# Designed miniproteins, single chains, continued (3): the designs that were tried, part 21

Each design is a single chain, and the fold is of that chain. pLDDT is the mean over its residues in the fold that is shown.

## One batch from the design tools (miniprotein)

Design m8750
Fold by ESMFold2-Fast:
Structure m8750 (fold): chain A 67 residues (1-67)
Amino acid sequence: SKLEALRKDLVKHRDSDGKISVATAREILKKHGFSEEQIDEILDKLTNPDGTVDAVKLLEEVRKLLG
């Protein structure tokens, strides 16, 4: 499924704290066919002050968007 493919890609790119840079998260979401508007909405909610996003929270927001 699209969600399972995304999960695997996010797991591959997360750091030891379970985080992905916002730039890497954006590229992963583009690769999986999300629009710039969808990506901006998701990342604006999840971006930490250090410019990272939690991989688990990102997957949860994508699941909500698709369901």
Scores: mean pLDDT 83

Design m8751
Fold by ESMFold2-Fast:
Structure m8751 (fold): chain A 86 residues (1-86)
Amino acid sequence: MEVLLTLKKPVDPRVILEIVEKTEARLTMLAGDFFVVSGSEKAIEVVKAALSAYLRNPDADIDEIVEAAKEGKLKADESLVQSQRL
């Protein structure tokens, strides 16, 4: 599955890369506040959940939020991370 993700607030590209690299999703394009990821539906939901948590608290530990997202403890917030299936 391939999905375009759009962020409500600017995030450092290095943070986006770090989050995606810690998941089973693959980053295929990165441009400003939008980017394209490919992977399973579950992997993409982990990316959306982790980014939603980071946007709510930019001081959060990336490893902790990615682990929590993988465990299903975090949910994606469509008001912060919008997704469009490609």
Scores: mean pLDDT 84

Design m8752
Fold by ESMFold2-Fast:
Structure m8752 (fold): chain A 89 residues (1-89)
Amino acid sequence: LVEEALELARRADELAAEARRAAEAGDYEEAARLLREAARLAREAARLLREAAEATGSEELRELADGLEAAAEALERQAEALAAKAAAA
């Protein structure tokens, strides 16, 4: 669970970086798509870490899960803003 969650979190970071490059190039539609996928992976990672925290009683894993949920929400809000920008262009 933890190893799988960390791999998903790393993939989410990679997609977020790719989204930033797409946005910088003016491809807001692609950037929004990549950010939504990053948010999905971050949320799945948070779910797995929360399951691991419940199984082990680890406060550290619970804090990591909460952080990834917050990151996923931020990525979704950024994707919505970029999608709106793409639709307006």
Scores: mean pLDDT 85

Design m8753
Fold by ESMFold2-Fast:
Structure m8753 (fold): chain A 82 residues (1-82)
Amino acid sequence: NPYLEYASEGLLLFNQGKYDEAAEAFKKAIELKPNLLLARYYLGLAYLEQKKYDEAAEEFKKALELDPSYAIARDGLAEAYT
């Protein structure tokens, strides 16, 4: 499944501190599966690490629109607004 491959690649890159490359991989996963909550959350985290706070907030908000109970996205949104 191509979106799982991109999400897995994104996680590997994120764990290596390659936040720009991780963000690109997560964006590709989301293009294939827009409701992939985990990829949206990690895209938000990658943007936070890049100090792209507005972009991070947007991704966390989109995750919460898909699932309002996705508490870790709410925590990420609070961090983006700090």
Scores: mean pLDDT 84

Design m8754
Fold by ESMFold2-Fast:
Structure m8754 (fold): chain A 58 residues (1-58)
Amino acid sequence: EIAELEARIAALEAQIAALEARLARETDPARRLAIEIEIGVLQLELAVLRLVLRKLKA
């Protein structure tokens, strides 16, 4: 429900932050690209969950 959705959003935000920190330390171009793609996918998931949360609170 709403509390679980908010917890999932917080977890995704933490995962994105951890990946951004890894990207800052990564020197291999192929691994950097893989991390950037993963961040992009998680950002899309986060946007969808935020939209759902907004609709549920309306």
Scores: mean pLDDT 85

Design m8755
Fold by ESMFold2-Fast:
Structure m8755 (fold): chain A 82 residues (1-82)
Amino acid sequence: MEEETREAIEKLKKEAEETKDAYILSVIAAGLAALGEEEEAEKLLEEAEKIDPEVAKNARKFIEYAKKNGLFDVLQELTIKA
């Protein structure tokens, strides 16, 4: 569990470093937020906002919706198993 979560977080951070796409950055940010890496997720959303503010805005709204509606458990499972 802990090892799988750590590996998922490191994989996401590496993908974020290699991408310049606002959609991919936003998806990675959502995964990191679901895994409890909220500060790192916010940094990626700020980078996505510099590329495409509309995509970043929609991603932030989705993350807030997922957090309030208990979807973070689903996002955690999907991120770890990917």
Scores: mean pLDDT 75

Design m8756
Fold by ESMFold2-Fast:
Structure m8756 (fold): chain A 69 residues (1-69)
Amino acid sequence: SSAEAEKLLEEADRLGTLAVITKDIALAERAIELVEKAIELAKKSGDEELAQRGERALKNLKALREQLK
């Protein structure tokens, strides 16, 4: 559902922020997993705006993961 996808994006944002502060790549990887699940749920519910927001978050988190390597 869109509500579940939104909660996953909020959790991922929290983990991404924590990954920046702690420089912990594992938190960035966990955030990526949550965003990928959120995108899947958004697409299944037909929420194109939420799916686009997820894709943007995914791009940012992948860039963060590369910076933490």
Scores: mean pLDDT 88

Design m8757
Fold by ESMFold2-Fast:
Structure m8757 (fold): chain A 63 residues (1-63)
Amino acid sequence: SLVEEVSAVARRARDEVLAKDPNATFEEIHAAVDRALREAGVYERLGASSADEATNKAAQQLL
């Protein structure tokens, strides 16, 4: 599902940042998640501008 795709991309990006720097800030983690979702084309497909917006739009399509 789109929700699972968004969650998988976000989780992978977060894990990669934390693997490189366990002390990474929330801002650094959010920036990496945002970049990964944009590179995956998720934002373009959903018409979203942020990770939270993409997740909400994907969830709404399943309702």
Scores: mean pLDDT 75

Design m8758
Fold by ESMFold2-Fast:
Structure m8758 (fold): chain A 68 residues (1-68)
Amino acid sequence: SPLMEEVERLLEEAREIARRDPLAVDELGRVMERILALMERLSPAEQAEALARLDELFREHQALLAAA
């Protein structure tokens, strides 16, 4: 769906920000707000997929913070 495609695009943007600077919490927060707003409009199946990808992003970000 177009909404899921937008969520996937924003998740990739968030990954790029986190890998560039894991301490860029304001930039990451703004992208996360956009992701969460779109997720409310997704089907339950797409919400589950988006949540799984957010969990992956969170784990990657935590690993980057631990390495910093």
Scores: mean pLDDT 86

Design m8759
Fold by ESMFold2-Fast:
Structure m8759 (fold): chain A 62 residues (1-62)
Amino acid sequence: PLPEGDNSASFQEQLERVLAWAKADPSVPPEIVEALEQALADPTDKEVLARLQELLKEYLEK
């Protein structure tokens, strides 16, 4: 893998890790799991990524 520049594969790996965490913890809302799966299916979808960030921020602030 290339160490320089915006690495979409690295970002996708981070999404996979967060999804694994969300699936392992039953207290995580299903909306977050669904948003993570949608983001993994299309990591260039800005609307899905924005929704995911909003859901994660709300969850972590509570």
Scores: mean pLDDT 72

Design m8760
Fold by ESMFold2-Fast:
Structure m8760 (fold): chain A 65 residues (1-65)
Amino acid sequence: DLEEKKKKYEEEIKKDPNNWKAWGNLGMTYLQMGKVGEATKYLGKWAELSTDEELAAWSAQGYAS
């Protein structure tokens, strides 16, 4: 269910707005729903955040539970 995936990734973003994987997964979910314009926004945020290696390392340490 794409709506369940959408809500899951939106909640992950609310808990950690720097979780670039959640932004990417949300963008892919919008692509699967046929909402290309919305997908482009979320994938753009994913690309922006995915270049931050320190935030990625912190996220892995903080949210690995």
Scores: mean pLDDT 73

Design m8761
Fold by ESMFold2-Fast:
Structure m8761 (fold): chain A 72 residues (1-72)
Amino acid sequence: MVELAEKILELAKKEEENKELLIELAEKALEAAKAKDYETLFEYATELYAYSSDEEIRELARKLAGEAGKKL
């Protein structure tokens, strides 16, 4: 989960649309993943999916939300 959140953050830094929001959400998801706060991680991963227009970010966010949800 930490590695997925790190990958999303790197992709968010390369985005043109909603870049600042995506970076903020990805950083919060990464902090939640490191803290093993799976409820918060699920929420931020779901928001990353909703606010991103990039297919790779959306797929990674969907996977991250799924993995976090299995730990709830």
Scores: mean pLDDT 83

Design m8762
Fold by ESMFold2-Fast:
Structure m8762 (fold): chain A 98 residues (1-98)
Amino acid sequence: NAVQEICHYSEELAQKLNITSKPPPGRADECSDIVNTHKALACVVLFALKRQNNNEAIDTDIGILTEFRKVVGDDKYQTLLQEAKTLTVEDIKQNCSF
């Protein structure tokens, strides 16, 4: 599904952006490893895709989606963008609770 695929590609995106797995204060147990960092980035992408589908994307959404599109390629990006239309805010929140 789109959530699993975006999580997979978000690992490559995190490496490309040289993002560290530094946890925020008070969430060290949930954000202390690279997997949680990749999941956090996947959640940013999922919300950005949903806002893009609703014509509500902000500059930071456009920036992250541009870099994500470079990782997955145009065809896969369009597929994930269309699949994200079927996701509700609640679906994304359930997968993205830290």
Scores: mean pLDDT 67

Design m8763
Fold by ESMFold2-Fast:
Structure m8763 (fold): chain A 56 residues (1-56)
Amino acid sequence: SELAVQMIMKETGLSREQAEEAVRMAEEGASAREIAERLGISVTQARGIIQAVKIF
């Protein structure tokens, strides 16, 4: 999921470490709300992360 990490960094401005944690959380089935709360991003951005992980 290197492509997912790259897309997340570009779209959210998160660091590589934070983007990798977001991917891990999404792969473990975390909700968009849980990802948003953990990383300090919007629920909309977190939903984008979940979709990116499914595609890439």
Scores: mean pLDDT 84

Design m8764
Fold by ESMFold2-Fast:
Structure m8764 (fold): chain A 72 residues (1-72)
Amino acid sequence: SEEALREATEELRRAAEKMAMKLKEKFGIDDIKIEVEEGEDYAKAVVVAGLIVGVRRYDPATGETDDVLGEV
C-alpha cells in the first residue's frame, strides 16, 4: 500500500541519518549526503560519505577564486 511505502521511506531516512551521524563522529568524515528515493513498489536510502579536499570562494572585487582552506 501507499501508506506502507511511506512508512518504509521514513524508516530508511531515519536509519540513514543515524548512520551519517555515526560516520561523522567515529571517522571524522567532512561531507555526508543522504539520498532517498521512493518508487511505486520500493523505497531506498543511500548515505554518501566524502572528505573535503578543497573549497574555492569567488571574490567579485578581484574576479578570481580563492582557496578558502589555504587561509589557515
Scores: mean pLDDT 69

Design m8765
Fold by ESMFold2-Fast:
Structure m8765 (fold): chain A 70 residues (1-70)
Amino acid sequence: SAEFEELLERVRKMLREGRRLYDILQELGLTPAQMTEILRKMDVDDERVEPILTAIVEDRARGEELARTG
């Protein structure tokens, strides 16, 4: 899909700019599953995707906890 290719290129650009995966995910309104699919399309190995997915989930959980405490 042309829309998916545009999204993939946008993620690639943001990664080149040094933005964190969690910030990219939040700004583009992506789920961790959608981000994982995009990273796989960018030729990222499954073994590399697992730690990245874990980091995204942990970073989100930390952000949510901080939001609850003020």
Scores: mean pLDDT 67

Design m8766
Fold by ESMFold2-Fast:
Structure m8766 (fold): chain A 59 residues (1-59)
Amino acid sequence: MKLYRAIEDWPQTHEEELGFKKGDILELIAEVSETYWIAKSLKTGKVGLVPKEFLEEIE
């Protein structure tokens, strides 16, 4: 399981998007474009599109 931490807040502005808060942990599901990924919030269990630039990989 590849985990990422949100480095900034991201409000959900579109129904396909997954909103998150800085510090939230997300699981990478799929890399769908150069800008957006599909991820799952470990906090809420919800899945959606997230901007990869707001995420950092957790070792």
Scores: mean pLDDT 81

Design m8767
Fold by ESMFold2-Fast:
Structure m8767 (fold): chain A 60 residues (1-60)
Amino acid sequence: PSWEERVRATFYVMAGTIYRRAGDYDGAIAAYERALAVDPTNEAAREGLAEARALKAEAE
């Protein structure tokens, strides 16, 4: 990915973290998925997506 795509992926990861802390797990999942769409190699997005999905399952 380009440096611009990596920066954009980082902002999506930040958004996902904010949604997750707010208890909006659907919003968090969507944000992390967008990060991975921009940069599939983003480890933070992959980890965040797994955590958001686990938290949603726990809340169910």
Scores: mean pLDDT 81

Design m8768
Fold by ESMFold2-Fast:
Structure m8768 (fold): chain A 78 residues (1-78)
Amino acid sequence: AEEEAIRLLEEAERALAAGKYEEALELAEEALRLATEALGEKHPLAQAAIVGIAAALKALGKTEEAEALLEAARAALA
């Protein structure tokens, strides 16, 4: 489960670098789902997935959604 989430995040990074922003978003969202179910929302892997989702959202021009997600993630860690 943990290894699967890491692999999905690596695939999301490759998709983002290739300009496949929609694919990167889907991969990062699946990584977040797996990391949250296996390790919990505050786990570093879940937080890394949130950062990946925000990066893909910004690349798609959804900056307000990305900023709201990152703020919610910071609040969860505080």
Scores: mean pLDDT 82

Design m8769
Fold by ESMFold2-Fast:
Structure m8769 (fold): chain A 80 residues (1-80)
Amino acid sequence: SLSEARQLFEEGNEALKQKDYEKAVELFEKAISLLPDDDPLRAEALANLSTAYSKLGEKEKAKEYGEEAQKIADKLGITL
């Protein structure tokens, strides 16, 4: 559900703040799996997943997820 996705997203943000980047990845991936393709929260979760992968040194994955986030943001007219 969208409420479940938001809770997972908030837990992922907490993991990022604690610098637990592997946990942040797991939580954001779970949140994304519960969200429609063109949801604003999906764009934010993909952007934060990109940040987590960047912190883990996974440059190619970070770029891929960042580009997906930007595509959704551009479609919706939102800023990340």
Scores: mean pLDDT 89

Design m8770
Fold by ESMFold2-Fast:
Structure m8770 (fold): chain A 90 residues (1-90)
Amino acid sequence: MTEAQKLEIEGSRLMAKGDYKGAAEKYKEAIKLDPNNADAWYNLGVSLAQLGDIEGAVEYLEKAAKLYEEKGDTKTAQQVLDQAEQLRKS
């Protein structure tokens, strides 16, 4: 298990507890180690949305979607873009 993967697991645990601020910090650390990790960008975006940072959430969800698309995961990329669009409208 890489250090980036450990930080993602810690972030997911904090998110499950409703500690969105702590989760965002762990996902930011994971992204510094592995900037191509689409899941970490996605979870950072979701954490920021829960904290009310809609602009930051949309930006990071769009980055996640681009990374999913680059990996050939077109379906997940489209779902994430749809989530970002829904968030802008809320």
Scores: mean pLDDT 88

Design m8771
Fold by ESMFold2-Fast:
Structure m8771 (fold): chain A 79 residues (1-79)
Amino acid sequence: SVVAEARALAEAARRVLGNEELARAAEEAARLTEEALATGDEELLREALEAAARAGELLAGLSEEQQAALEAAAEALLA
């Protein structure tokens, strides 16, 4: 699920990169997405999309090597 993937990204960011800002952004995106899916609230969906965009901006700021390490770690956490 998108929520599980976002939570795995947060854990990977914290453990592999020590990137607490990215970890917090991914956790916030996961939380808001889970709440939006549970309630059907359109305002929560907008907030979830904004939080996901914030996490995406932080991710895009990483090097290709850091992004690859994050993806590998997140995939391992989901296995």
Scores: mean pLDDT 85

Design m8772
Fold by ESMFold2-Fast:
Formats: C-alpha cells, structure tokens, sequence
Structure m8772 (fold): chain A 83 residues (1-83)
C-alpha cells in the first residue's frame, strides 16, 4: 500500500467514525448512556490507532466496524421503542 493510499483510507475511516459518533449521540439518548459511551471509546481508540501508523490501521478499521455495529443495534432498539 502506498503512502497516498494509506492517507485516503485513513480519511475514509475518519469520515466513518464521525458518522458513527453522530448516530450514537442521536440514539444513545433513547437507549441509554452505556452504548453511547462504549461507541465513543471505540471511536477514540480507532482514531488513536490510525494516527499511530499503517501497522495498526487494520485494528483501527476493526474497532470502527465494531462501533458501527453497536450504533446500528442502538438504532434498531430506538426504533422498536418508538413503535
């Protein structure tokens, strides 16, 4: 992977993490703080790993995917509570 490819993938991950944070903030108020706080920790850890260099980037992506999964679970729970 080139340095340019790494920077492009890192920017894509940052966009994903920003979207995850926004969704978690929206749905966390409805489903409880525990999910919101867990997502925030995963996002912060993923950013730190991505910033540490390309060696840790696969782990950063894995944590970002976990944060998205928890956020989608929170969205589903919030939708069920609203129904």
Amino acid sequence: MTEEEFEQQKQALYQLLDQVRALAAQYGAQVGRDIYERVQRLVDEARALADSGPENFPKAVELGEEAMRLTMEAKELAEKLAA
Scores: mean pLDDT 79

Design m8773
Fold by ESMFold2-Fast:
Structure m8773 (fold): chain A 57 residues (1-57)
Amino acid sequence: LAAEAARRAAVDALSPTTREVLELAEAGLSQAEIARRLGISVATVRARLRKARAALA
């Protein structure tokens, strides 16, 4: 358990793109829509979503 370090590390370790992917998914966008908006592949969106969710909870 490292709440303070985990919070800071999660914010910094999650690139802006990774965090945006998570936020868009929470808004109900599909992986294809997220990929289109961010200019990345669907595979990258899947990887970023998994990483973001694992890091945040």
Scores: mean pLDDT 71

Design m8774
Fold by ESMFold2-Fast:
Structure m8774 (fold): chain A 68 residues (1-68)
Amino acid sequence: SHMKQAYEKKAKELLEEAIRAAEEGDFDKAKKLAKQAIDYSDLSGSSETISETTGGVLRVVGLIIDKE
């Protein structure tokens, strides 16, 4: 559905913003955006989008740990 596609797009957009925030050292923003990306991926109901978002969130966590 059109609504499902909108949630998939929003999850991807938020994940890309979370990765960028983590790379820039804004860990509070990165964590907030990563959580929102997970929430929207769940709303999408897409196993592929959920899997891709989970992988991206693990990358965000890795970036935070590496800079700590």
Scores: mean pLDDT 85

Design m8775
Fold by ESMFold2-Fast:
Structure m8775 (fold): chain A 64 residues (1-64)
Amino acid sequence: MLTKEDEVDILVALARMALSIGDYETAAKMAKEALKLDPENEGAKEVLKEMKERGAEELAKEVE
């Protein structure tokens, strides 16, 4: 069975894939779900930070 840590890794991988194809809505959704499971996850934080740097700040701001 997958642990929460495994699920977080999968969500971060999906977020990075979505980011690479310009699907910022899916990237934000997947990264936020990862942070709900693990608020300290660096990969998810990096995805949201890169989105802000790429100009998708409005989607990333919903993380509080």
Scores: mean pLDDT 75

Design m8776
Fold by ESMFold2-Fast:
Structure m8776 (fold): chain A 88 residues (1-88)
Amino acid sequence: SKEAALKAAELLSRAGEAVAQGNFDEAIKYLEEALKLFEESPDIPESDIRLVKNLLEAVKNAKGASQEDREILGALVHIAAAVLKLSV
């Protein structure tokens, strides 16, 4: 559980950087890896799984976003990564 949360937080941090740079496919890859890790790991809170699912959907929907919106979304993904680290 703790190992899964820390690895997912690392993946979310990389996804946030990718989103800010406009690399949506790279960001989606990291978020899908984090979601798979959570789904394959026991004792992950439903709220954490939901958080990653919501971020993945937001990134998929943001492919046409402005640079400013991409930077904001990237920052939000980084905040989510920090929250996951603090939850363990």
Scores: mean pLDDT 83

Design m8777
Fold by ESMFold2-Fast:
Structure m8777 (fold): chain A 57 residues (1-57)
Amino acid sequence: MAEEIIREILKFMTGEEKYIEGIPSSLPEEVKKQLAEELNKLFETLKTMEDIRKYLE
């Protein structure tokens, strides 16, 4: 599950391909929370990398 979500994020970042509209309603609530947390970590990491790059400039 997590790997699939990470792949979708990578597709979005590298090719700006179709992004996932949302988490399927058929997934258990605990899994949805895990996915949301993983996505949040990715976005925060990306933002930190961007900030570091600009700070070095």
Scores: mean pLDDT 57

Design m8778
Fold by ESMFold2-Fast:
Structure m8778 (fold): chain A 88 residues (1-88)
Amino acid sequence: SALAAVRAVADELAKLGLTDAARALLGLAQEAIDSGSSREEMERMTKAAVGRVRAEGLEKVGLSQEKAEELGRQVREAFEALTDELTA
């Protein structure tokens, strides 16, 4: 399921020390499920989640730009799958 993909990405973020981003990702996914969000609202939530990964990865954990971008891509893919499931 799309939610399982979101959880898998959150687990990977937590393993890398991005615990704030992992928590934010799970919270945004739950908010999306509870609110019945539009595709535009889902894109806004996706951008917020990706931004959290980049900020924590680069500033707090010290990941490379390339690694932060790769994790951001994984977050976007998981949220796009969730958006498609919720808006189907």
Scores: mean pLDDT 83

Design m8779
Fold by ESMFold2-Fast:
Structure m8779 (fold): chain A 73 residues (1-73)
Amino acid sequence: MSVAEQLERLRNSDADVDTRIGGLIVILNEALEQGDRELVEEAIRLLEEELRQSDDPRVAELAREVIEKARRA
C-alpha cells in the first residue's frame, strides 16, 4: 500500500487529527527504515497538509518534531 493510499484512508476515516498524525508518523518511520528518500519527502508533504487542518498545538508540535528528525536523517 502506497503512502498516498494510507493518507487517503486516514483523511476519509472517522478518526480525529491525533490519530491521523500518528498514522502518518508510522508511515514516515517506515520510509526512513527503507532508506527511500522519495517516500520520506512525500510523507513530510502529507504531514504538512494534515497539519494545516489541525488546531491542536500538541499535534502540531509532534508533527514538527517528526518532520525535523526526518529531514536531518
Scores: mean pLDDT 72

Design m8780
Fold by ESMFold2-Fast:
Structure m8780 (fold): chain A 58 residues (1-58)
Amino acid sequence: ASPEIQETAERIRELERQAVLAAIAGDLEKAQEYAQKVREIMAKLSPEEQQQVSELLR
């Protein structure tokens, strides 16, 4: 994948990690906020870019 797609995947992984940690800590509002940011990032990508990012995250 391109460096830009790799950077996007890394950012999503960090946000997902923070969402999990917030949920474990009982901060469900913060966990939902991180999850929403991930959805917004993915929604801005083309279908091809979404597939590339998804492959890097799996």
Scores: mean pLDDT 82

Design m8781
Fold by ESMFold2-Fast:
Structure m8781 (fold): chain A 66 residues (1-66)
Amino acid sequence: LEELEKALEAAKQGNYEEAAEYAERAAKVSNEAASTAARGAARAARQGNFEEAIKLAQAAIRAEQA
């Protein structure tokens, strides 16, 4: 969860390299649904698609807290 929060913060700041790193770390320790969303967020962040990265990071956080 902490890594997903850091990924979301980095994405909001336009720092997609850090956002991708934190999202990938979160994916390794999350449940399947959160892991899938976190990997999606990392890919979107690397592509500079901040809207999609933020949306997927938020989805991953929600899946982790469910």
Scores: mean pLDDT 74

Design m8782
Fold by ESMFold2-Fast:
Structure m8782 (fold): chain A 68 residues (1-68)
Amino acid sequence: KKAILVYAGVSDETAKRLAEQLKKRYGFDSVELIKAPNLEEAEALARELAESTDATVILATPAGLRVI
């Protein structure tokens, strides 16, 4: 079970901790981290990835986590 974590507005350390939580608590075998330069581009990229991949796409922003 693969996840892609798209993040913006949070630190790289926070994103890495979230990826580890996804593996440890939610049963993902792998989590790919993709940093977006801003919230608008993170939202667009997450939506595009959700349409093009079988992985679970998750958006991480200061507002929290959202599964796309």
Scores: mean pLDDT 85

Design m8783
Fold by ESMFold2-Fast:
Structure m8783 (fold): chain A 58 residues (1-58)
Amino acid sequence: HMSVQEKIDELIKKYNEEMDKVIEEGKQAGLSLEEIRKKVAEVYRKYLDEIQKVIDEA
């Protein structure tokens, strides 16, 4: 059984990877700073919710 801490560490790793991807893809697509910030906020919310689920299931 994977520990809660291991699950959280994997989520943090995925969060960092997805954040970098969203920023680079946004820049390549010519998105405004406001549009990139909105996408970054969506990624942040997604991973907060996933981490909360791991904690709630523990």
Scores: mean pLDDT 82

Design m8784
Fold by ESMFold2-Fast:
Structure m8784 (fold): chain A 68 residues (1-68)
Amino acid sequence: AVELLEEALKKAEQGDMEEAIKLTEEALREAGYSDNVIKGTVGALKKMTKEQVIDVIKQLLLRHRLES
């Protein structure tokens, strides 16, 4: 999960938003989030700006590193 989130962050910073969102979806799936939470998160990310997506991925990275 952390490795996928780190790749997602790099893709988002490069402007590859489609790949960043896809990698974030896979990271949440591996972390054991429910399908409903994953679908909701992906839907929200698709409506966000690049800067907002980067902030969300950074928050997820911080959360998963603290819980590990």
Scores: mean pLDDT 80

Design m8785
Fold by ESMFold2-Fast:
Structure m8785 (fold): chain A 80 residues (1-80)
Amino acid sequence: SMRITLDDLKKLAAKAAEGDKKAEEEVRKILEETFPGVLSEEEIELMIKAYAAEYNKDEEKYKEYLEKLQKLKAERLKKE
């Protein structure tokens, strides 16, 4: 099974944000399997940063990345 816990995902995202290329590849794979063909590259990068901020308990950065993600999602959903 390729399923991991949310805490494991956040930990991988934190490593990816620090420059761990294997962790980045694994997080990107999980996001693509969860949202196949849905996420833009910018949304993937922001999701990694958001999970990393949540793992590091950086509430201000987590909120900032979530607001950016919500804006990108809203812009994508306006396109029919």
Scores: mean pLDDT 80

Design m8786
Fold by ESMFold2-Fast:
Structure m8786 (fold): chain A 80 residues (1-80)
Amino acid sequence: SKEDLLLELSKVVQRELGRLFERGDHKSASELLSVYLKVMDLIEQGDIDGALKVLEEAIKTGSPEIQEVARRMIEIIRKS
């Protein structure tokens, strides 16, 4: 369901945000939060293709940490 998808994405992002904050990497944490909020809004609107495009862009332009999380989020969406 949409609720299950949103919950699984939330778990992955919360875990990585925690790691980034613990390391003092506030820039990557802010970038991840921005990507996450945009992806969640698109999924809630039913725009799965738009959510995937945002994540693909994050893989191209983001830090290695952001790239890894974006890949995991894509895998979760594709399993849904």
Scores: mean pLDDT 86

Design m8787
Fold by ESMFold2-Fast:
Structure m8787 (fold): chain A 98 residues (1-98)
Amino acid sequence: SAAEVRAALRTQEENRILLLELLVAQHPDDALLQEMLALERETLALLEGDAPWAEIREKEEELLALVREAVAQHPDDVVLAGLRDAVEGDLALVRELE
């Protein structure tokens, strides 16, 4: 199941990268969205490189902090709220595997 979870997380990270690329294109001066995109790409590289779950957890925690900041700046944005909920879910799953 750990290999299946890693594969599922890779797919979720790939989908979030596509979403964040669209958001960055719509808001090119938003440094926070650019930082979130960079961190998602780093997390995907860790998943592809079979990095320890502890290292993946640290990156997910960094991402969650940035996403929470974005939600606080845009509280009515349902896309950012959905992204926060998705990252919280992934972090909970990674913590179970650590």
Scores: mean pLDDT 85

